# Ledger of designs, part 29: designed miniproteins, single chains

Each design is a single chain, and the fold is of that chain. pLDDT is the mean over its residues in the fold that is shown.

## One batch from the design tools (miniprotein)

Design m1048
Fold by ESMFold2-Fast:
Structure m1048 (fold): chain A 71 residues (1-71)
Amino acid sequence: GAADLQAARDALVTHARNLAPPEKQEEAIKLAEQAFDAQVAGDLDTARKYTEELAKLAGVKPEDLAVTPPP
């Protein structure tokens, strides 16, 4: 439901924030939100683009930012 989507979004944002250096946390949060919102909208190309940008900013692989699908 909407609550489950919000929880998944919040989890991704929290994970991205924790991976990013303090000076980049706002940018990481925005990229995580844009990636998640694009994925929910079915715009997978845009979601991938923002996920790759976030991974580059956080210094991790895009696969490490993969959202665990809700049950």
Scores: mean pLDDT 74

Design m1049
Fold by ESMFold2-Fast:
Structure m1049 (fold): chain A 95 residues (1-95)
Amino acid sequence: MYSEEEVEEVLERLNEVAARAEAIAQASTDLALRREAVLVEAEATMQALLLRLAYKRYQKTKTEEDKEELNRVLRKAEEAARRNEERVRELEAQV
């Protein structure tokens, strides 16, 4: 179920993953590893944007429909955070 604390936590996780991926892309001379890091940063950034937009919409409307959409977007964002956290850890191990 949606909570404001869950939205904030997932946004923080996505922002941290994006920052870590950007650091790898800047530090690495391996083109393949840099490309992978850029993709991780892009996905984390996009998921954070979608979550912020869904949250703002629900704050304005307070409808059940927008709450259900926020819950759906939040779940996708949580899965993206988990997957990209694993991915960035593997990339950091290769630097």
Scores: mean pLDDT 86

Design m1050
Fold by ESMFold2-Fast:
Structure m1050 (fold): chain A 76 residues (1-76)
Amino acid sequence: MKEKEELAEKAHEELSEITRKYLEEQVKAGKLSREEAEALFKEASERTRALLKKLVETLSLEELKKKAEEMLEAAR
């Protein structure tokens, strides 16, 4: 059980870092305001955490590991 939760937290941290860097790039490019980027980051972080919690409850460790990798690849 704890292993799935640790994997989910690691995936959330990595996805959050990807999202933060993407949004920071958009702010630097003048496509988003800093305020808009902060709002989008908060919303994305909450949605990702909720999704990962559901996956921890419904998937095996192996399935969760594959799904987390797919989510990380999709975010890049």
Scores: mean pLDDT 80

Design m1051
Fold by ESMFold2-Fast:
Structure m1051 (fold): chain A 61 residues (1-61)
Amino acid sequence: SVQERLERAQRLVELAPKMTPDELRQMAEYLRKQGRIEESRGNLELAEFLFEAARKLEELA
């Protein structure tokens, strides 16, 4: 479900403090790719969360 994918993404973002700058950049790229996929599916709220999470992780890198 969309809710389960959102919760999984939230748990993944909680790992950010344990990531290296390179891992943060790779995760940001992954989240942007997933955001585009969810947007194409019409899951706009999940896509917006993923894009915002990617932006925040990239800023931490």
Scores: mean pLDDT 84

Design m1052
Fold by ESMFold2-Fast:
Structure m1052 (fold): chain A 75 residues (1-75)
Amino acid sequence: SIDDKVNLMTQTMQDLARQNNQTLDVDVTVHDDFIDVTVTLNGQTLSLRLPRSASDDDMVYSGRLLANRALTLSS
């Protein structure tokens, strides 16, 4: 389900953050055709839009990319 994909992505992002002794503020909004992912860390916000049809691998990859960007801006 889309909820399972979102949870997998979010968990991957938080696991990466924990490795850097950080916690991400992650907000995900699900629409019919796409999902909006917003990450806030240390007052900086980054957003990404993905098609709802994205594979588990694509979602995990994109989430990891967004988390890495947020962590880089804060490091």
Scores: mean pLDDT 84

Design m1053
Fold by ESMFold2-Fast:
Structure m1053 (fold): chain A 60 residues (1-60)
Amino acid sequence: SKEEAIKKLEDALEGKTSIGDAVRTLKKIKAYKAIEEINKGVEEDKPEEGLKKALEILKK
């Protein structure tokens, strides 16, 4: 669910779970734009920024 994906993103930001777990949950709800922002953040060596942008997308 969207709520589960939000929780996983917040947990990843706090270091409570892996980025991979958050991405798997986003794939289940087809949140591809959020996944794209995470991948961009990782590519730019700013994974926390990517996770924050993904979270903003899901809260809309």
Scores: mean pLDDT 81

Design m1054
Fold by ESMFold2-Fast:
Structure m1054 (fold): chain A 73 residues (1-73)
Amino acid sequence: SSINERYFDEVIEYMREKGASELQLKVAELIKEDPNITVREIAEKLGVSQSTASKAVAEVNEIILEYEKEREK
């Protein structure tokens, strides 16, 4: 993965500033630790359904895109 730990710490802090949910923050932490983590593994680790995990992953990816867009300004 091209994303380093420091970059992902900045993303997680941005998520906190924007009022991200506890589920979204936990998903971001798991992706930071393993960028190749699957939706199934996230669901199992967090004790949620795969549907809930899939939605949270999509929401985290949208927040990352917003962060990248703000960085380009």
Scores: mean pLDDT 82

Design m1055
Fold by ESMFold2-Fast:
Structure m1055 (fold): chain A 65 residues (1-65)
Amino acid sequence: MAEEAERILAEEYEKAGLLEKAEELRRRLEEGKEPSERAKALAYAAEQLRKIGDEIDAELAARKA
C-alpha cells in the first residue's frame, strides 16, 4: 500500500495548503521506492500523516492571526 499511502499523504498536505511539501514528499518517496525503501516509505508516510495534523493546526492559526 505504499503508493496509496504516499498519495493520501500528499493530498493531505495539499488540502492543508502545503503544496510545496506535498510535491516534495511525492518526489522523495517516488525516487526512494526500492524494495527496502518501500517499508521505510510506509513508516515515513504514517509518521507524516500524524505530523500533518500538527502542521495544519499551525497553518490555520497563522492564517487567522
Scores: mean pLDDT 63

Design m1056
Fold by ESMFold2-Fast:
Structure m1056 (fold): chain A 64 residues (1-64)
Amino acid sequence: SEEERKEFAERLRQALAEKGLSPVDLAKKTGLSFKTIADWVLGKRLPSEEELKKIEEVLGVKLR
């Protein structure tokens, strides 16, 4: 839902800020495309379970 996308986007932005990482840094560390991460940060889409696991491993926090 739109609410889930917004909530996830807020959590992701907070986690990036806490770790001192930019979306570009997250893309480099996960091997995911910058466009995909930007879409999440903007609340346009949600990650798959596989993508979620990759970003959670890099950030060291649970996002869902």
Scores: mean pLDDT 85

Design m1057
Fold by ESMFold2-Fast:
Structure m1057 (fold): chain A 57 residues (1-57)
Amino acid sequence: MTEEEREQIAEAMLNSYEAVKEEIEDEKVKEELLKEFEEEAKNHPDKRVSEYVLSKL
């Protein structure tokens, strides 16, 4: 996997998260979504993708 492919994966993850977040009006639900997304990012099998996603949060 190239660095370019890793960035595309990370951007896709972030864009998916932002799209879901925009549909949610409840701040508590948004906080829960963020915690779930952070956990998903931390557990990503590619460490560089994980670090990139977490750095953009």
Scores: mean pLDDT 81

Design m1058
Fold by ESMFold2-Fast:
Structure m1058 (fold): chain A 58 residues (1-58)
Amino acid sequence: MELLERAKKIAEELKKLGKPDLAYEFMQKVSDLITQGKPEEEIRKVIEEAEAEVKKLK
């Protein structure tokens, strides 16, 4: 799944920035949404918000 690949990249970037707790929390949130069968739109929004946060932290 493309969204899961994007989520994994974000988690790795967060770990590289010294924020492993945020990476773990983010991946749990994404995995929970996927397991619950939430629509792709909802999962995408969570990923996009995390991508914006990572860019802000750099």
Scores: mean pLDDT 79

Design m1059
Fold by ESMFold2-Fast:
Structure m1059 (fold): chain A 63 residues (1-63)
Amino acid sequence: GPLEEELRRLLEELEELAKEHPDDERIKTAIRGGREVLERGDPVELRVALHELRELIEEVKAL
């Protein structure tokens, strides 16, 4: 569904950022957690993950 598609997009973006920031454990932890949420497919967890991953991406890009 739309939430899963957006989460996959954010995970791809985080995977690219992980290449630029290989020592940032926050990115690696977020990728693992996001994949688990995507596999479970719970709408509440998906919305929370989308919010958290968007915030992390903005923080990392600001570095």
Scores: mean pLDDT 87

Design m1060
Fold by ESMFold2-Fast:
Structure m1060 (fold): chain A 65 residues (1-65)
Amino acid sequence: SEEAMREGMINAAEATADNLLELKAISEEEAKELVEKGRELAAATSDPEEFQEKMSEFATELVEK
């Protein structure tokens, strides 16, 4: 279902944020930004692959700073 797909996207964003926090690659503030970006993208797209690509790009930008 569409709800399950969006929930999966948000869960993936949360898992990514948690992993990066555990590695100390991002701050707690950046982790919140990553999750918020995940929520925004999950609301804006119905394509899981597009979501994954955009989230990966955003996470990379956070880690590079």
Scores: mean pLDDT 82

Design m1062
Fold by ESMFold2-Fast:
Structure m1062 (fold): chain A 70 residues (1-70)
Amino acid sequence: NEEAKKLIELAIKYLKEGNVERALLYLTMALHLTTDKEAQKLIEEAIRYLQEGNVEEAIKLAEEALKILE
């Protein structure tokens, strides 16, 4: 799903720029568009880590979700 991949890429970009709120929005949108269960789990975990303030772990999980959606 190219739309979900694009949203994850945008989320990672915003996380690296320090815009956590916008990244959360894009990850949530990507989660709704993603039908792959493994990618969904990684996106959900990334969102959870962001809510806990763990930006670095969230980026790693979002990158893994992007890899699965290849």
Scores: mean pLDDT 86

Design m1063
Fold by ESMFold2-Fast:
Structure m1063 (fold): chain A 66 residues (1-66)
Amino acid sequence: ADEKLEKLKEEIAELAKKAGMSEEDVEEAKKSVSDAINVIAGVGELTGKYEEMRKLAEELAEAYKA
């Protein structure tokens, strides 16, 4: 998991350098990407658990109807 995230950060840093960004801007971009990934990971995990709970609720509703 961490290896994939580090590869993504390095790819973004290389693209930013090719686009003519300064070293300081590249470092800020890496930090912003890391922060965004942490937020997305947190939201993604919550969404996954919510979908699992929804399926359980649907199964309970069908069992109650039967």
Scores: mean pLDDT 65

Design m1064
Fold by ESMFold2-Fast:
Structure m1064 (fold): chain A 74 residues (1-74)
Amino acid sequence: SKELDKEILEAFVDMIRGLALSISKDEETRKKIEELADEYRQKVSKLADEGKFDEALKLVQELMKEVDRLIKES
């Protein structure tokens, strides 16, 4: 269902956030990860509400790349 697809996409964002925070070495990186995950969660939720699940999934993939970059730069 549309509601279930949204919940799954939101759960992916939450999982990425949780994993990234668990391996973060400092408070500055942690804050950046939380702010980025909040921004992407809002965008993913909006796209899912509009039925744009492929676009929402692309944002989840983008979040994974951005989080990886932040961790490598820390």
Scores: mean pLDDT 85

Design m1065
Fold by ESMFold2-Fast:
Structure m1065 (fold): chain A 75 residues (1-75)
Amino acid sequence: SAAALARELALVEEILRLQEEYDALRAAGAPPEELAAKLEEIRARARELLAVSTDPEVVAMARAEIAAVDAALAA
């Protein structure tokens, strides 16, 4: 549906914005707990995207993002 597509696009844009915010925090030397909190926000939005998307490209992007966040949080 058009509503489902609009929600999917909104989640993609939100993930991209959160990634930019994460990069800015990292460049500014933010403490590990602040970086971890931003990564958890990214993971939450990526999980929402995975739950609503049926587009294989979007699903692959969401899975890759979750995997990248999981790896970063485990380090």
Scores: mean pLDDT 88

Design m1066
Fold by ESMFold2-Fast:
Structure m1066 (fold): chain A 57 residues (1-57)
Amino acid sequence: GEAHELILRGIALKLRGIGLIFEGELTGDESLIEKGKELIKEGDRLLKEADELEAKE
């Protein structure tokens, strides 16, 4: 269902965000850390939307 796609996309964005934060910390690139945080926030938003869709039926 649509909620399952949102869950998978949310998880993928959070994992990518964690990877960018790790890379930014290793290289000292603050722009990568900021981008990683943005992806985690977007992933959390998708997961919340999926939860709301499942709660409705």
Scores: mean pLDDT 83

Design m1067
Fold by ESMFold2-Fast:
Structure m1067 (fold): chain A 79 residues (1-79)
Amino acid sequence: NAMEKARQLVEDAITALEAGNYERAKELAEQAIKLAPKDSPVYVEALGILSIAYHRLGKYDEAEKYFKEARKALAKLQA
């Protein structure tokens, strides 16, 4: 199902970040965001990973954008 695939993509993205493969982590996180429900923990995790990947790539404006989106998604999840 889409949720299981999104979770696997997040796990693969974390592995890519740990390996220093920031472009791969970005691609995997973007795919997870497309599949995960916006009101799910997986969606928040994927946005967080995307923010970290952009920061590691030196794209600080994009990193800040996705960090703010992750915080908004987390706030909605906790409501």
Scores: mean pLDDT 89

Design m1068
Fold by ESMFold2-Fast:
Structure m1068 (fold): chain A 64 residues (1-64)
Amino acid sequence: MKKAEELFEKYADENGTLTKEQFIEAMKELGFSEKLAENIFEKYKDENGTITKEQFIEAVEKYA
């Protein structure tokens, strides 16, 4: 979704990924609750404890 890409670019850190805090803030802008955002983060996070652009877009597509 175009909106998901815009939010990723807005909140992504210097490594081009979303930390848990940034992911929750981005998801809240999409109308998700903090609790739901936390559950989605735990499901989609990579081995570094962050979410990549591809994982973020996939999560938004499935839940939006």
Scores: mean pLDDT 78

Design m1070
Fold by ESMFold2-Fast:
Structure m1070 (fold): chain A 62 residues (1-62)
Amino acid sequence: KGMIVKAIKDYEPKKKDELKLKKGDILEVLGVVDEDHLLVKSLKTGEVGNVPKNVLELLSKE
């Protein structure tokens, strides 16, 4: 099972491959894209996309 993370702030996508986040959204980490971005799946919407690491907080890792 992947790591579970929480959005610590609202985030507006700057590119088509990024997710829009609201503070408190819960996401599963699917992979690492680069130094500053994770590939995540929204547990609320089921959408998959890239988000900056600095808007996420680790809740659990499995």
Scores: mean pLDDT 80

Design m1071
Fold by ESMFold2-Fast:
Structure m1071 (fold): chain A 58 residues (1-58)
Amino acid sequence: GLYARAVRDYEAKTPEELSIKKGDLARVLGEVAPGWLRVEVDGKVGIVPGKYVRPVVE
């Protein structure tokens, strides 16, 4: 599947956003707006800024 790793902590600012910690592995579900990705981390789904994650090549 398409995965990305958090390169820094992000704290959600709205209910639609997901808080992530540096090192978290996120499953990428898609881009929802320019620079914003819908991701799943530990069973929770929300949006994060794409610049906070980097693709994992498997």
Scores: mean pLDDT 83

Design m1072
Fold by ESMFold2-Fast:
Formats: C-alpha cells, structure tokens, sequence
Structure m1072 (fold): chain A 63 residues (1-63)
C-alpha cells in the first residue's frame, strides 16, 4: 500500500539522517493511512530536525 511504502521510505530517510524526507513520508502516511495526528507529529519532528522521531511517527501512522 502507499502507506506501507511511505513508512519504509521514512525508515530509510531516518537511517540516512534526512529529517525532511522522513517528515514527507510521515505526511503521506496521514494522507493515505488516515492517522492525521501521527502524520502531523512526523512533520513537526522533521521541522525540528529529529529524523528518528519523524520516521517513528510516520511508521505508526501507516498502520
């Protein structure tokens, strides 16, 4: 699914230290996975440069 693809991309972006890419994947999970709160948290984490938190919220939102 698109949500699962977004979660995998968020994980890879976080491993590379790319908070912006992780946040983008989290935003996609909220759009297609329906978990708006977790998607917003992923974007906020990316905005502050926290790639690990951005990926984690994105992965949770993709469920």
Amino acid sequence: SDAERAAEQARRAAEAGDAAAAGTAGWMSFKVGGNEELGRRAVQAAARGDAEAAAEYGILGAK
Scores: mean pLDDT 66

Design m1074
Fold by ESMFold2-Fast:
Structure m1074 (fold): chain A 107 residues (1-107)
Amino acid sequence: DWRERLIELARNGDFEGLERLLLELGFSPEVVLLAVRLAAGFRSLYRLGKISEEELEEKLGLVIELAEAIQAGASPEEIRRLVRALGIDGEDTLVEVALGLVKLLNK
C-alpha cells in the first residue's frame, strides 16, 4: 500500500522521499508542500515528547487522507472534518488553505 510507504517516509523524517513519491503519484505541488509541512510539524511534536508514536502514526495517516481529499476535490464538509481530526491550533487557517486548494485544482 503506497499510503503505508508515505507514512513510513514521514515517520523516518525522509521528507525529500515523501515529496518525491507524492509528486510521482500525481499530487499537485501545492498539495505536496502542505502535506510535507504538516507531516514535519507532527514529527517535531513527537520529538518534543508532546505526542506519542501511536498519535504520530494516526496524524500522518490523516495528513495523507487530507492530501487525497484536496486532490480529489472533496466537499467542504469532508475537508473540515479531516482538518478538525488533525487537532491543530491553526484549524481555521488550514481549512481556508485546503478549501482554496480544492477550488484552484478543480477549476
Scores: mean pLDDT 87

Design m1075
Fold by ESMFold2-Fast:
Structure m1075 (fold): chain A 61 residues (1-61)
Amino acid sequence: SGQAEYDQMSGQFVRAVINNDQDLIAQIEQQAQAKAQQGDKRFQQLLDRINNYKKLQELHS
């Protein structure tokens, strides 16, 4: 189901943030964008979270 896919991807994003894994964050962003384009609003919310994280990274770089 879409919920299980969302939960896995959201969990991967949290782990990527903890590990400062920028390559994994970029991969998750691309996958979330593809799912959001298919009409799943949960993945749009995940994209918003990723974009907010990227903005915070720019402030602390």
Scores: mean pLDDT 83

Design m1077
Fold by ESMFold2-Fast:
Structure m1077 (fold): chain A 57 residues (1-57)
Amino acid sequence: SMLEQQIEELAAHLRVALAEMGVRETIPYEVLLEAARRALEEGLSLEETARRLAEQF
């Protein structure tokens, strides 16, 4: 579906953003997908979602 494609694209962008922020831990793809889904549901930006994820690692 279009929504699943948007979630997958956002998850890929989150992986890049987290790497740029210096997160060296390998974050499971399932965690990135869940964060992407939540971001789309809550209207969060990529930057805000990456920031919140980085605080957990």
Scores: mean pLDDT 81

Design m1078
Fold by ESMFold2-Fast:
Structure m1078 (fold): chain A 66 residues (1-66)
Amino acid sequence: AEALALVRALPDDTSVFGAVIILSLEGTPAARRAAQALIDAAEETGKPFHEVTLAEIRERVEARLA
């Protein structure tokens, strides 16, 4: 799926905050789905989005988009 490919392209050290900005610049429906999955996973951690990295939530996000 296109949304899954977008998440897989993001480096592990990217914050959720940074990832959402990158995906917003992409501007596609797939990018919006990817951004929402990242937001939902980050909210579940209880941490601010700038403190949550892709490495921490990647497995869960990719499973949701598969």
Scores: mean pLDDT 83

Design m1079
Fold by ESMFold2-Fast:
Structure m1079 (fold): chain A 77 residues (1-77)
Amino acid sequence: MKLREEIEKKAEEMLKELTEKLGEEAAKRIVEGIKELYLQFIEELERRGVDVDSLTIAEAISLSFLAAIEEARRRLA
């Protein structure tokens, strides 16, 4: 699968799990926020000439997750 398609699929899975734990509204806000940051991070990597499809799914998700945490930290500070 293309990396963006894999992220969409993982976001759907995460939404289902978090909905069971946190309720639908909170889960949706968290998943939508993180997904947007993931997609922005991948777009930034592509702008820098990185072949995002050359990354393993684990590497791409790890990097996107770290970027999302850093961005959230800056916005909350």
Scores: mean pLDDT 71

Design m1080
Fold by ESMFold2-Fast:
Structure m1080 (fold): chain A 61 residues (1-61)
Amino acid sequence: MKSLEERLEEALRRAEELLAQGLSPAEVMMKVGNELMNDESLSNEEVGEILQRIAEHLAAQ
């Protein structure tokens, strides 16, 4: 079982991998967001928190 912090770290690594493949920040957010929303073990609040953290990370680059 993965903690919320572990899921956030995995989502951030996934976002960085997608950026390295040449995807735009908007495309990265769409792909990661769809992956997180399809994970029934995450609440809507947890998905929103993870996506907010990823958006802040992408804006800092």
Scores: mean pLDDT 78

Design m1081
Fold by ESMFold2-Fast:
Structure m1081 (fold): chain A 80 residues (1-80)
Amino acid sequence: MAEALRAIAEAAEAAGAPQAVVDLIRALADAVAAGDLEAALAAEEALIEETRKLSPEEQQRVLAAIAAANAEVAAREAAE
């Protein structure tokens, strides 16, 4: 969902993810919100490519931020 993707982008930025990765997560969120499947696919492919260029430490920080954001969303849904 677009709101969850925006939360992930904010968490990634807070974790010190490269600006290119943060911008691509935001672009994906905007494309999903607009229903633009072509733009969403392009943003996802670019995000995967940029993530592959990150160091293992940077990848761990980004993944930890994504996991934390997803856990927050899941906890909020479970809490009614």
Scores: mean pLDDT 70

Design m1082
Fold by ESMFold2-Fast:
Structure m1082 (fold): chain A 95 residues (1-95)
Amino acid sequence: MKEKLRELAIKTTAVALGLVGRAVDAYLQGNEELADEYIRLAKELVDVINKLVEQGKIDEALEFADRAMEALGLPDDEETVRRLKEIVEEAKKKL
């Protein structure tokens, strides 16, 4: 249990940092709308993961963190954003 919580904290941090990196890159390219969307998704993903943890749904939280990391590995921002939005909505349904 403690090992899974540690893994989740590391993965959630990596997801948040990855999203911030995408937002910074979007700002540097002059795409403020995309940057703001990544910032919003970072906040929403961290919030729903924390709520799943509060409900003891650690395995579900880990699954959503892993899926978010996979989405961040994609080169196309439009597809990455679409998948992250889907992950957030699915995670909210588990609350």
Scores: mean pLDDT 87

Design m1083
Fold by ESMFold2-Fast:
Structure m1083 (fold): chain A 60 residues (1-60)
Amino acid sequence: MTEEQLRRLAEYLEKAGYTEEAKKIREAVEKGDLKGAQRIATEALSDPEVARRVSEVANG
């Protein structure tokens, strides 16, 4: 996952109400820890409810 994709995902998470997860991804990206940011993103999206809400924001 690219830095741009991770930043976009963090924006979708924040809009979906997952502010803490969005903050953690942005902090990891700012530190250059793209693997850490991707892991946080994957963990968040492993919850079907989170994945559904993010998809709704991304498509709406």
Scores: mean pLDDT 83

Design m1084
Fold by ESMFold2-Fast:
Structure m1084 (fold): chain A 126 residues (1-126)
Amino acid sequence: SGFIGALSHKKFELGEPLTAEEEARLEEAVEDFKKAIELSPNFAQAHNNLGNALLLLGRYDEAVKAFKKAIELNPNFAEAHNNLGIALFKLGRYDEAVKAFKKAIELNPNFAEAHYWLAKALEAQG
């Protein structure tokens, strides 16, 4: 959503911490996405949205599981591959992050964010 996108920019691009109110709203979004998944378990976008909210909350292992489920349901979901890469990067799993970002770029060659994160992951590998 626009809210989650704005918080992603704030936290990951600007390096600004989330407020307690923003974190509480993200926790509510997590519960709402879990309810959406209960009603429609094969909706790849709901799993990706759950992963994004978890990623912003720093719940990286749970975010990885959500993004992997989104990819299982839609293997060509470029945004889910990119988001999986970011979660893996935050966990220090740089080799896996590089593979995820490369897949996102393969699916969308103009995905500027995926190119940026790929460069960061390659630098982090040494």
Scores: mean pLDDT 89

Design m1085
Fold by ESMFold2-Fast:
Structure m1085 (fold): chain A 69 residues (1-69)
Amino acid sequence: SEARKLFEQGKLEEAEALYRERLARDPNDADAWDALGEVLKAQGKDEEAFEYYVKGGMLKLLEAMDKVL
C-alpha cells in the first residue's frame, strides 16, 4: 500500500496521515489499526501505539470468533 511505502521510507507523518484516512473510511479495518500502531511506535508514541494495537487485536479476535461460532 502507499502508506506502507511511506513508512518504509521513514516518512512517518505522511504514513500516519494515510492510515488515519484509511481508518476514517473503515474503523473496523484491524490491519490499519495495527499499521498505525507501528507508525506511532516508530515516532516514539508508545502509549498511543499500545492503544491502537489493542484495538486491532480485538477486531481480529472478533472476526476469528465469527468464523468459528
Scores: mean pLDDT 80

